# Ledger of designs, part 76: designed miniproteins, single chains

Each design is a single chain, and the fold is of that chain. pLDDT is the mean over its residues in the fold that is shown.

## One batch from the design tools (miniprotein)

Design m2637
Fold by ESMFold2-Fast:
Structure m2637 (fold): chain A 86 residues (1-86)
Amino acid sequence: SMHEEIGKKLLEKAKELEANAKTKEDLAQAASLYIKAGEAFYLAGNLDKAIEVYEQALKLAKESLGENSAVAREAEKNLRKALEEK
């Protein structure tokens, strides 16, 4: 599906940003891209992949910005929603 293809492209970009990260801001941007990738997999109906990608986003957001950051809270909200629909 189109959402699955978008998810794969966003996931690749997130991984590249994470690998090349020099600052906490770079890691935060990577975490945001992981959230967008997870959203695309969620819309594609691939809940397992969405959950996996949201967990990666949450871990990275907590490590870069802290557990109470807006990015971490967004990843946690999306993760909980995906888990409840599984």
Scores: mean pLDDT 88

Design m2638
Fold by ESMFold2-Fast:
Structure m2638 (fold): chain A 100 residues (1-100)
Amino acid sequence: SLPIPVAEWNRLLRPSAALQALLAQVGVTEEVLTVGELILALTQYATLQKLYDPENPTIVDLSDSPLGALLGVDSIDTTDLKAILALIERAVAAGLASLA
């Protein structure tokens, strides 16, 4: 994937109550997170819930998960940082997170 500017990784977000409930399962309880911290927390959640495809461990299967229901997606490629950032922008637009 292309390098992501440091400013994008350090952008501050306030996750919604529904998203905070999922993030608390991986020990993330902060009211405000950077985009990079949110991405890391989501990968930790996928690991905890065993959502990684066993044949391709870069793919997260969300098709029957609470996270997939919140984000409105069936899968995420964790190596596609551009797609992950687009997903975060969609989550902000949908009210799942707000700019801090």
Scores: mean pLDDT 76

Design m2639
Fold by ESMFold2-Fast:
Structure m2639 (fold): chain A 98 residues (1-98)
Amino acid sequence: KEKLIELGRQYFQKGVVAYSQGKLEEAAKYFKKAAKYFEEAGDYYGAGLSYAWLGDALYEMGKNKEAAEAYRKAAKYFEKAGDLKSAEISRKWADELE
């Protein structure tokens, strides 16, 4: 599980770097990989955070429906992690895009 969390963190960081450079498709791919590794590790906070950033990248690409789905997944994982505030924010973002 330690290696899965490390891989999640590495792909998350690559996603953040790509996002900051405006490489939104590349960022989305990295955040998806990060989310899957955190999911496999049972790191619900890492999964929620990765799906939230995926939502941001998809939103900036104009993929509103896919962004809403990513934010809904983020909310689910933040809720599982006990981060109710981040869960609420992610749900509001999903609702605004539908």
Scores: mean pLDDT 89

Design m2640
Fold by ESMFold2-Fast:
Structure m2640 (fold): chain A 77 residues (1-77)
Amino acid sequence: SAQARIDAIIRELQLPVLEEMAAAPSPKEVARILVDKLEELGVEVPPEYRDASDPAKIDELIGLMVEAIRAEAERAA
């Protein structure tokens, strides 16, 4: 089904991002990785997020990343 294909693409797109986040030495580096990946997916991110170390801002970046991956998977399906 189309849904099963979308779900498979989401998993494939999530894995590299999760691996890079896990390897990051600090919250600021996690934010930098997320901003760079979001920009690669064509998402405009406000410049203040690039220097984010606040957990709330990092959670917002993670939310944007989840939405961006879903949108990309739907385009690829």
Scores: mean pLDDT 80

Design m2641
Fold by ESMFold2-Fast:
Structure m2641 (fold): chain A 65 residues (1-65)
Amino acid sequence: SEAERLRAQAALARRGAEIARETLEYMKDSLSEEMRQGMEEVIRALTERSEALDAQARALEEAAR
């Protein structure tokens, strides 16, 4: 279903954000300022994307009931 696809995409985005956050923490003292900022932006974008996709899936599930 559409809601299941959105949930799957949200899960992938969450996983991506978590991996990026772990990498940032592990490499924090080795990264340049620019690279750190870039990774923080990616983490933020993936987190927001995941939340938006979950909200869309929830709305579709609600409407189908």
Scores: mean pLDDT 86

Design m2642
Fold by ESMFold2-Fast:
Parts: sequence; C-alpha cells; structure tokens
Structure m2642 (fold): chain A 61 residues (1-61)
Amino acid sequence: TIKAEVPEAAVGETAVKEIEVGPGITAVITTRVTESERHVEQRLVNAGGEEKLVGEEVEPL
C-alpha cells in the first residue's frame, strides 16, 4: 500500500484523485459513498495503461 491523498465525496457521489508517484506511474484513488458505506480504492497505473489494485477500504456509515 502506498500513501496517497484520499478524495472526499458526498453520499451518492464518486470522487477520483490522480497523483503521480513515480516516472510513468500514477496512483488513482477513488472514493465512492453510498447511503450505507464509504468505499475507497487505490490503484497504480503504469505508462502502458496497466492497472493494479493496491488498496481497498470499506467503512460502514
């Protein structure tokens, strides 16, 4: 898991933040909030467009 800024989202919204963590490597953090939970996914995307899920957190509301 890498340290990255987590975007805030309101209930019913999805927020995405992209952070370059190295040359050609971008961390994509997605926050999705529903009436029952807050779901955060962290992915690494390389220069070739390949994605790897590196972190996932689900918080009950």
Scores: mean pLDDT 75

Design m2643
Fold by ESMFold2-Fast:
Structure m2643 (fold): chain A 83 residues (1-83)
Amino acid sequence: MDQLEQDFQAIEELEKQAKQLKQQGDDTGSVQAYQQAVEKYEAVAGLYEQLKSVDEEKYKKKLEEAKQQKEELQAKRDALEAA
């Protein structure tokens, strides 16, 4: 029970940080901000992968959404580095 509560709190904080970093990257063109946002979504995906073992149906979609956000931010970072 305590671990599940900690995981949910960690996901909430990581998603908040990732959104702030994404916005910073969008506003400033910062490759570093996008890299940090990717790292935050990777951590979120890892936590949802653990939660998926408890309830696959609930967390599978959330895991896929986190992976999608990571891929989009990686693409933005790579495009910016190539410029």
Scores: mean pLDDT 80

Design m2644
Fold by ESMFold2-Fast:
Parts: C-alpha cells; structure tokens; sequence
Structure m2644 (fold): chain A 76 residues (1-76)
C-alpha cells in the first residue's frame, strides 16, 4: 500500500509538471486533466491495485487524454 501511494503521487507530480510546461494548454484544460487524473489515482488507491497496474493505467489514461484533446482541438 505505501509503495502504491508513493508511486501514484510521484507520477501525478510528473504529469502536473508536464501540464504546467505545455504552453498550448489553457488553465482550464490543465485543471480538467489534473482533476480527472487525480480521480483515477484515488480509485486505483481505493482498489489496492499493484504498483505496475497503477503505472500502466495512469500512463494509458494520460496518453488517451492527450490524444482526445488533440482531436477536439482539430474540430474547432
């Protein structure tokens, strides 16, 4: 449990840093991504998944959000 919590917090911090470093994102978009990823992280911690599963799910979720956002921007 301790290892899972530390890894999830570390990954969220890295993603937050990437979001802050991306000049193409609005403040609202950064907040939306962070809120969603934090919600996913809370569910992973509640379910007690393995550290490996948590890494995979968070990475896939982040990749999916980035791709989904790119498609939505292309439609505007």
Amino acid sequence: MEELRREVERMLAEIEAQLKADPSLTPEQRQLFLDYLRDVARRLLAEGVSVEEAREILKLTWDFLQRLFAVEQARA
Scores: mean pLDDT 77

Design m2645
Fold by ESMFold2-Fast:
Structure m2645 (fold): chain A 103 residues (1-103)
Amino acid sequence: SELEEAIAGLKSPDPQVRLEAIKTLVRLAARDPSLVPQVVPPLLEALLDPDPEVRLAAARALTVLLEHHPEAAPLVRASPHLHRALEDPDPEVRYFAEAALEL
C-alpha cells in the first residue's frame, strides 16, 4: 500500500526520499483521517532524523496534522521525540515543535 511504501521511505538513506515520504504521509492523512494513528508515530520518529531539512519537514507536518486532526494531540504532545525537538539546533524546528505543543 502507499502508506506502507511511505513508512518504508522514511528509512531510505536518501534524505530526498525521506522528505517525499513525509509529504506522502501528510497527504494520506488528509485524504483518510482514519490513517492518522498510523501516520503520527513515523512522523514523530522523523523529528530525530540526521538531516535538519527532514526534521523541519516532520515538525511542520505534525503541526499541520494537529491543526486538521486535533484528536491526534495526545499522541503528539506526550511524545519524547517532540520534547527532544524543542532542543533542536535548528531554530525553525524548535518553532514548529513549540507550535505543535500549543495546538
Scores: mean pLDDT 86

Design m2646
Fold by ESMFold2-Fast:
Structure m2646 (fold): chain A 88 residues (1-88)
Amino acid sequence: SAVEEALRAAYDRVLAELEKFATDPEQLKKIREAMRKFYEALAAGRGDEALRHLQEAIELGVKAASTPEQAERIRELLETLEFDGPAP
C-alpha cells in the first residue's frame, strides 16, 4: 500500500540519520532492532506496540546524540513517522 511504502521510506530515512549520530556499533544495532519492531508492529496494526518500540528507538537515538541540536533532530525525524491522519 502507499502507506506501507511511505512508512518504509520514512523508516529508512530515519535509520540513515540515526547512523550518522551513533558511532557505537552495539548501540546502532539496538536502534535498528527497535525500528524494525516498530515497523513490523505498525504494519500488523498493533499501534500500542508500535508506539512502545518507537519510543525505545527515540530514547536510544537521543542517548546516542552528543549535542542538544542532534537530539532535537532525531526527535523530529522520528515524529515524522506519525500515522495519525494527514498532517496539516
Scores: mean pLDDT 68

Design m2647
Fold by ESMFold2-Fast:
Structure m2647 (fold): chain A 95 residues (1-95)
Amino acid sequence: SPSFGEFGDELLKVISESKSAEELVEKFKKLVEKYIEESTDPKMVEAAKKIEEAVLEAYKNGASFGEIVDIALDLLGKTNLELNPHLKAGETVAL
């Protein structure tokens, strides 16, 4: 099954290959659909779905290509930090 890091790499590729907001959204939908089908981790599936929902809502509300990219990358980064909290500069609650 693909990791969330692999999902992020494929998303960056989709962004680089897309020429319009419509093309970006359609390719992103296919990427998320494939990731949901191939992933065995329900937390990573839920994370991918949340990013898709935010991107689709932005597109529906008339967001530009650049605005959709910014939303997708911001959520990808935040989600990756939530799934891998040690990447947040190693701050953990000392017990």
Scores: mean pLDDT 74

Design m2648
Fold by ESMFold2-Fast:
Structure m2648 (fold): chain A 82 residues (1-82)
Amino acid sequence: VKEYLEKIKEVIESDLSKEEKLEELEKIFQELMAKYKSKLSPEQAQQLMRLMQELARKLMFENASSEELIKIAEEIAKVVES
């Protein structure tokens, strides 16, 4: 989980465009879901999907700060570690 959180933070803090950041985050999310899907409860899976959608929305449409996006990434990690 720590490795995925570190990758997400790196993408958020990079000088990439919002579109490029979304593309890289989608790749990380696919890897994370593939690895942890069987370990997650239905409630955890639903919460994880909602957090991923919130992060994408705030990144693309709400002009969210890196600090705000990182907080959502930390919540994603907490759900997976639960």
Scores: mean pLDDT 80

Design m2649
Fold by ESMFold2-Fast:
Structure m2649 (fold): chain A 85 residues (1-85)
Amino acid sequence: MELKEDDEEMKKYLETIYKIKKEDFDKALKNVKNSKMDEKDKEIVEKAGEISDLRNEIRLEAIEKKETLTDEEILELIKKKVEES
């Protein structure tokens, strides 16, 4: 999965759920692209991947159920799923 540096929603999710700063996420993505990923960078990328998967799952479930979710509702559902895991 390719993560985008300009994904402001992802940066908000990482900060809100995991307390990962925007700067740490940007650094992790650059280190991955340069094959210089350390353990902290790996953890950030893995967590971003988990959030991306949960966001996609929530959006697909909403489409199937014919529901419209706001960005805030998606954030709260991601946070709940992370806390329940």
Scores: mean pLDDT 76

Design m2650
Fold by ESMFold2-Fast:
Structure m2650 (fold): chain A 88 residues (1-88)
Amino acid sequence: SKEVEELIERVVEAVRRLMRGEPVEDEGLREIAEAVLKGIKPEELKKLAKEKLGIELSEEEAKEVVKAALEVDIEEGVKELAEAVEKV
């Protein structure tokens, strides 16, 4: 759905901002991004998305959001390690 596609894009951007030490202006979105980075389960993310953003996710859609956000976490982590190695 459009709401799920928009949620994935917003969560991915929020995770990128948090990983870079940048502020996330949307409080509900920031809370979701922080929860994903802390290892929230898809079932728990469904409840949080409904409570904070009013978006209802299927179990499969919730897994998609978590996976997209974790891919950003891995990408940013690899970049940080590469920058640390180049400075040695």
Scores: mean pLDDT 75

Design m2651
Fold by ESMFold2-Fast:
Structure m2651 (fold): chain A 78 residues (1-78)
Amino acid sequence: IEELKKKGLEYIEKALSSPNREAVLRAYREGRLAAEGSDDVEKVIEHFLKKAEEGTPEERDAYLARVGGAYIAYAERQ
């Protein structure tokens, strides 16, 4: 549980390198909702990480925020 929260915060910290804080907060909320609506949160997180690696720098920051949100939501339901 605490390890999942720590990972979530680490990804949020990376995403906050983006100057667009509103976009980061939106992506964070999207990540939380994706985790809450999924039976396989680890697969959702892996999908977002793959998209972050394949995307542009702008897309990467958004997907890292989604990863962070998904980890935090996953920790909360454990």
Scores: mean pLDDT 78

Design m2652
Fold by ESMFold2-Fast:
Structure m2652 (fold): chain A 61 residues (1-61)
Amino acid sequence: MEETIVEEEVVPASITEEEIENRMKQRALELQDQGKTVLSISYELKPDGEKAILTTTIKVK
């Protein structure tokens, strides 16, 4: 069954795209270790002063 997981995290506004990609990679590995197949992963970063809200959308099967 296909499922969409949406996660929000408060991160520094200075966070790099590489750091975000590494976080997403680690999360994908955790889901795969749980027996899920990761179909897609995407993110959105919304700046809020010195912080940003990182929204990660993961589609799993």
Scores: mean pLDDT 81

Design m2653
Fold by ESMFold2-Fast:
Structure m2653 (fold): chain A 73 residues (1-73)
Amino acid sequence: ANPEAEAAVAEAEAVADAAKAAGSKEAALEAGAAAGLAGIFLGIGKITGDTEFAAKGAEEGAKAAAEAYKKYS
């Protein structure tokens, strides 16, 4: 398991859902893309076993989702 990367993906997905609920299509799209990227890093960590790389990548995805939400909210 990679609990740090999984937590970052969950955070990014929650931000994307919040952006969608707020009615901002642009924020929802950008935050959703960032959440998808976080999920890709989690997947890479599962394939390669590089849990630190996956966690850092997923955390950057979560930050990008939060920034998209702020930018369009």
Scores: mean pLDDT 80

Design m2654
Fold by ESMFold2-Fast:
Structure m2654 (fold): chain A 87 residues (1-87)
Amino acid sequence: SALDEAQAMLDKGIAQMEAVAKQAVAAGASLEEVERTIRTLAGLLRHELDRYFAEHPEISDAQREALRARLDEAIARIRAEAKELVA
């Protein structure tokens, strides 16, 4: 379904953000550099989701808000994990 595809897109994007953030920390990037990278990838993922939602009106407003909330939660978690690893 369109919702399943949106969830898969979100899952893939979150996994990519986690992997890139961890690689950046491992390469000696500063917390500021890691947070900038997370912000860039999060912006791209939000854009992809918004575009997909525009093409799939069958995805309800409640479902869209739930996916956006999940992305926001994932961003906060990835940032917290990066801060712990850099400290």
Scores: mean pLDDT 89

Design m2655
Fold by ESMFold2-Fast:
Structure m2655 (fold): chain A 95 residues (1-95)
Amino acid sequence: NQDILNQSQILDYHARTLQNGAQTLNDLANTLRRQSRDLRQRGLQSTPLQSQRLLQQSDQLLQQADQLQQQANGLQSRSQTYQDQSSRLRSLYDS
């Protein structure tokens, strides 16, 4: 049953790569949220017209951050599926 162990190892590898991808997307989302906050703070010190533009840019960064967070959640969900499949295969080998 070497094939069961090999398949389990492949699933573990894929789970790890997906988890690393999710972490990268979460880090990017946090960066965009920080940039959004900075734009809002700069808006408070600007003319009314410039403030409106900075707020619009801030909102766009938050939308991008939300999209990255959704993608990260998707990768994390797929990682969990591969981990669950790997665990079931190992249980079959150990039985």
Scores: mean pLDDT 88

Design m2656
Fold by ESMFold2-Fast:
Parts: structure tokens; sequence; C-alpha cells
Structure m2656 (fold): chain A 61 residues (1-61)
């Protein structure tokens, strides 16, 4: 279960990182590092979901 969570988090990170500013990428890098260290991916997932939602709102015509 944890291995699957880590694999999905890494995929999500790799797919999402190019969409963000360099400063946001630094914050995302830190969140993933802390998640891997603590095995708590909740802060990482919450941050990423919120930021992707903000990007999606900017695409609305």
Amino acid sequence: SLEVIKEHAKKFYEESKPKFSPEEQKELDKLLEEAEKTNDFSPFSVWLTKKLSELEKKKKL
C-alpha cells in the first residue's frame, strides 16, 4: 500500500512540476522530500491539488 502511494505521488509530482513557477517547484520539491521522509503524503497531496485547481480556474474562458 505505501509503495503504491509513493509511486503514485512520484508520478503526480513529475506530471505536475512543469506546470508551476520555479518558486512553486521548490516548495513542491520540499513537500515531496518531507512526505518521503515521514511517509505522510497528505500535505503534499493537499498542496498539489489546490495549486492544480488554481491553474484550472485560470484556463476558464
Scores: mean pLDDT 79

Design m2657
Fold by ESMFold2-Fast:
Structure m2657 (fold): chain A 65 residues (1-65)
Amino acid sequence: MEEEKEQAMREIAKLVLAYAPQLSPAQLSAILTDAVRRLEEQVKAGTLDPAAIVAETRDRLAAAA
């Protein structure tokens, strides 16, 4: 579970860095904060789906760009 969380966090960080030139710091902060919060909630609930969180984060970054 910890490795899956770390992998998801690395993938989310890569997405944020890739979209950083296209988005304002406020937009990046909001999307990253929401992604981290959802990841923590799923870990606590035992329902972690790293692929779904990464996909939703990518879609939100793309929609905001």
Scores: mean pLDDT 79

Design m2658
Fold by ESMFold2-Fast:
Structure m2658 (fold): chain A 66 residues (1-66)
Amino acid sequence: MKKEEEEQRRRQLLQDTYNSLLQGAQDLKQLSQQYALQSKDRAEAAQKAYEQSLKGAENSLKLLKE
């Protein structure tokens, strides 16, 4: 098996995951800001989800650099 094919497939998967998590994180950040004046619980839930998405994106980026 060629290492090139394995690495290319892994890189593509990580890049797609990274992009999806970043997009979701931006949406969640915006929701958190919108909820901040209306509901603390909603704002905190959205902020927590945003932070979890960013951690996932950061982990995917770290794997891309390896």
Scores: mean pLDDT 78

Design m2659
Fold by ESMFold2-Fast:
Structure m2659 (fold): chain A 104 residues (1-104)
Amino acid sequence: SLSEELSKLEEEYRKKVKPYIAGLLSLLELNKIEPNSVEDIEKAIAKTYIKRMEEDGVDMPKEEQEELAEEIAKAILDEITEVTGKSKEEITEEVQKAYEELKK
């Protein structure tokens, strides 16, 4: 039935999309960044990786760590768009909705 097909699509959404939105939201909260743009999400990912590189004692100049973290952030967001089938803008909108719900 149409209802069964809709339920399957909703389960695929929950399985494929919702965990990534939750993950991105956690990174935004950890870094105290509000999700006003795609760039804010990329910044939250990048800052998290810079912190991890510092904690792991990566022997790399700070400027190179920042450049690598920015590349990693873009690659992660690109992978999320590919696995979810959503654009960066659609991912940002879903994250914004989840962020607003947490602030209520």
Scores: mean pLDDT 82

Design m2660
Fold by ESMFold2-Fast:
Structure m2660 (fold): chain A 65 residues (1-65)
Amino acid sequence: STEEKISELEKKIKDLEARIEQLERQGVLAHINGDEETLSQLVAEIHRLENEIKKLRDEIEKLKK
């Protein structure tokens, strides 16, 4: 069903948001330690996950129409 598919996509979004929060916490530590390379890698990974969330949200919008 459409509701079941939306629920699964929303769960994936929540998992990705939780991963972003974990990476943001790691980023704070990297910043405090002056680890610019790790911070740069974490920022790039966060951007990739944000793009994935956007794609999943677009899919949900298409299913609601």
Scores: mean pLDDT 88

Design m2661
Fold by ESMFold2-Fast:
Structure m2661 (fold): chain A 80 residues (1-80)
Amino acid sequence: EVVIELSEEQKQKLEELEKEIQELADKVNETKSKEDYEKLIEQLEKLKAFVEEALKDKPEVKAEIVARIDAEIEKLKKLK
């Protein structure tokens, strides 16, 4: 089976988005405010949009990663 790989630039952008998401998650743990949950969800939706574009030619990997992001968004919505 063909190994599906992200470019180095795409990996860097993904790491940057994941870092921003982690920083927001830490802030939510401190504040537990609805506004911070909304901001975290918004950043996860941006990550999803990035994955949709970056992996548009790799549908199987795209579907797996998108499903993981959707699961995290649903989990955060449950905490609101």
Scores: mean pLDDT 74

Design m2662
Fold by ESMFold2-Fast:
Structure m2662 (fold): chain A 66 residues (1-66)
Amino acid sequence: MSLEELKEKLAEYFEWTMEQVNAWYELVEKEFEKNNGEIVDPFTGEVFHSAEEYLEHVVKILESQE
């Protein structure tokens, strides 16, 4: 799945505009830069090394939601 497709899915799940999704994604990218390229999931302890990897994880969680 492409980055654009992941962003579109996120927009649908959160009922956001693409502008809002892009703004959120930029914040995630800045958070990765601030944390030396790493984000840690507080529940599992899993480490993500890119904004794209984190977005894919978020989309997967939303797709599994009841």
Scores: mean pLDDT 75

Design m2663
Fold by ESMFold2-Fast:
Structure m2663 (fold): chain A 104 residues (1-104)
Amino acid sequence: SVIDTLQQEIEVIKQLAQQLVEALRAGDHKRALVLLIAIDLTIAGIEALMKMFKVPVDVQKKFLQQIRDIYQQVKAEAQGLGDDETAAHLDSIVKRIDSIISSL
């Protein structure tokens, strides 16, 4: 089902978030950049799936809020490490998700 597909995409989001935190803690800026691109593409894919399958608003909000909270935590980690560029990119991601939620 589309819900099972969205649940799988949330697991991908969690894995990407974990890998990004590991890259940030290791100071691996190249890996962090690749992961940020993968995150942007995955979020765009989730948005496309939600529109294509006309997912109910309450379900969309639940999944988007989970993604938002995950990247808000990763943003806090980046800020704690002094990685202002990654923190700014993650802030942009969180604000984009908040905008989508507000438009639903």
Scores: mean pLDDT 86

Design m2664
Fold by ESMFold2-Fast:
Structure m2664 (fold): chain A 97 residues (1-97)
Amino acid sequence: DKVEKAVEKAKELLEKKGVDNIDEIVKEITEWLMKEMGLSEREARDAAEVIVAYIIRGKFDEAKRALEKIIKDPDSLEVQLIAGVSALELAVLRTTS
């Protein structure tokens, strides 16, 4: 299951590189999703941000379900809202004080 592999890869990158390297992790997951799942750069980036945001919170099952929704209907309002919330969560984590 490529969805499970994507979530596991993001988890491994977060464990190896840490939350201070979120932008690098998102970039690597984006490239992996484009190569392995054939997602567009925009779809892959949105998916990568969603996966990383959920995994940082320890929500692995939610990360998997969110990625499945993005693959099924990337233009849905639900997917757009999830991607927006995830981007905001990652932006907050970039603030150090």
Scores: mean pLDDT 81

Design m2665
Fold by ESMFold2-Fast:
Structure m2665 (fold): chain A 68 residues (1-68)
Amino acid sequence: SREDLERRIAQLEAAIDTLQRQRRQLEEDMAAGRIPEAEAQQQLDHLDDSIATLQRRLAELRAQLESL
């Protein structure tokens, strides 16, 4: 249903927002020297992959909603 799609979209948007906040915090920690650059880059790469995966799923659900 439309309501189910909207709920799933909202959940994905919230998850993406959380990961983007973590990514920003990690960049700040790296800039402040609180984490080694190599470790920070590995974590940033993992976060970017996770965000990209969720964004692809979000696009799919949004397309389904638009087709209703």
Scores: mean pLDDT 89

Design m2666
Fold by ESMFold2-Fast:
Structure m2666 (fold): chain A 90 residues (1-90)
Amino acid sequence: MQQIQDQIQNYQQRISQDPNDSDSYGQLGSYYFLMRDYRSSIRYYQTFIDIDPNNPNTPQTYDVMSYAYRQLGDYTRSQQYQQISYQLIS
């Protein structure tokens, strides 16, 4: 737990210095997802996609966000994001 919180602070500092650091947003999305803070996870992953939509990990990011929306009870967005993930790897 403490190690995840320390990593979150590290990546938040990187974003403060470089707001376009897509990798840091992706890492924050992953750490919040591991903590089951799905709302924060979705916010950081959305910023990651907005900065770097052609990143090789973008389809998997949509898949993870689909799962997060399902955990929040947003089945409509879950289905939409799953569909986007499939289209990007087609």
Scores: mean pLDDT 86

Design m2667
Fold by ESMFold2-Fast:
Parts: structure tokens; sequence; C-alpha cells
Structure m2667 (fold): chain A 60 residues (1-60)
């Protein structure tokens, strides 16, 4: 699905973030991505993924 494909892409981006100063942000983003998988609607998942992507963009 589009949601699954987007989770996979964002997971790869989070795993590419390096540096000790980013460790807490990376852990929080990994937890947020795991939480998206438990959401009941595609709308909620896509909204959460937009927020996660914005945070990843700030770190890269």
Amino acid sequence: SDVDARIARLTARVNAITGADNADAVAQLQQALASVRTMRTDEAQMQALDVIQQRIDQLQ
C-alpha cells in the first residue's frame, strides 16, 4: 500500500541519520513510525507520516 511504501522509505531515512546529538530524535522517530502501523485509518497514518517526514527533513 502507499502507507506501507511510505513507512519503508521514511524508516530508511531515519536509519541514515547519524550523530550522537540526533540519537534521541532518531529513537523518537522510530517509535513514531512503529505507532503509525497501529493506527486504524489511512488518513490518520498519512497525517502522522507527514509530521514524521517534516521532522526527518529538519535533521537531514
Scores: mean pLDDT 85

Design m2668
Fold by ESMFold2-Fast:
Order: structure tokens, then sequence, then C-alpha cells
Structure m2668 (fold): chain A 82 residues (1-82)
């Protein structure tokens, strides 16, 4: 299902953040793939804007625990919007 694909993509984002938290190229690639799934799921643009704001905070964070908490928030918002 689309929800399972969204969840799996968010989990890939978490895995990359845990293994290489400063790999911005991989984080942006996974975020773009997540956005494609959210568009397929019909997530409204206002929710996508919220998700993009959280993602910007993920990329800018220098603390791994904060970054992981933000990824969990992003995952919750994505699944709630779908």
Amino acid sequence: SILERIEAKAEELEAVAREDPQNRVALYKLHNELLKLLNEAGVPSEKIDEINEIFNRIVESTDLEEKLELIEELKRKALEGA
C-alpha cells in the first residue's frame, strides 16, 4: 500500500541519519522520494509544507538525537496526511 511505502521511506531516512548523519545528498534524495509518495497519496500542500519545514530542521541539526526526533515527527506527519 502507499502507507507502507511512505513508512518504509521514512525508515530509510532514519537509517541514513543513524549511519551518516551529515550525508545531506542521501537525505535530500530520500526526502524527494518521500515527497513523490506523498503526492501520490494525495497529501494536501499545506501538510507537505509542514513536512518540508521539519526536513529543513533535520538537515540543519548537528545533534543526532534531535535529528532522529525530527525524523519521527516527519514520519508521523506524513502518515497522518496520507
Scores: mean pLDDT 86

Design m2669
Fold by ESMFold2-Fast:
Structure m2669 (fold): chain A 66 residues (1-66)
Amino acid sequence: MDLEVWEALVIIAGITGAVNAVRIAKQKAVELGLPEERVDQLVRDGAESAKKYLGVEEGAKKVIEA
């Protein structure tokens, strides 16, 4: 199998995992009494940092929207 295809699959799996992890973390943070607005800000800051290192702008947007 092409190395590029394998790399794409790993990135997709990582983005999917990150979206689900952020979703669960946001739900628990709100449940623990953290304001949703604060949680959304932390997610945006983290996604912007990841975007700069990974170059995956679309993946970062999905994490922010999660």
Scores: mean pLDDT 63

Design m2670
Fold by ESMFold2-Fast:
Structure m2670 (fold): chain A 75 residues (1-75)
Amino acid sequence: DSEVKVVQEIIDTILEKIKEFKEKGLQDPRAQKIAEALEKGEKEAKIEILELLLEDDISPEAREALKKLLEELKK
C-alpha cells in the first residue's frame, strides 16, 4: 500500500511536469517520449514514466515497486 502510494505520487508529479513542458515548449527528450507514448495509449505512457523513474536516484524499496508495476504493465 505505502509503496503504491509513493509510486502514484511520483507518477502524478511527472504528469504535471509533462503538462508544464507542453505549455512552455520545453524540448526535453524524456518529456517528448512520454508525450509520444501517451498518443499510443495510457499504458504506454505509464511504462515510459516508470522507466524514467528507474533512472533517478530513488530508494531500493521504491525501485522494486516500480519494477513490479512495470512488469505488470508489460503483460
Scores: mean pLDDT 69

Design m2671
Fold by ESMFold2-Fast:
Structure m2671 (fold): chain A 90 residues (1-90)
Amino acid sequence: AAESLALLERRLARLEREIEEIEEQIANTDDPEKRERLRQMLAAYREAVARVEALRREVEANPATPLDEVRDRLHALELELRQRLAEISA
């Protein structure tokens, strides 16, 4: 329970840091193609945050959720985000 929530909190903090970096890049780029690509990346990260927050709410509602299940679900969400970012960068 507490360990699962701590893991989710750390994941959200990492995603929020990536969002801040992308927002800064958007503010500092004069290239419209790069700006559009960065906006797509920003949308992907914001979607990932929403998915992790939904998982956090589920864990808070069910404290008996196993830590390994939370880790597996977070790993799946990370792979999904990684695939989306790769598609945007192609």
Scores: mean pLDDT 87

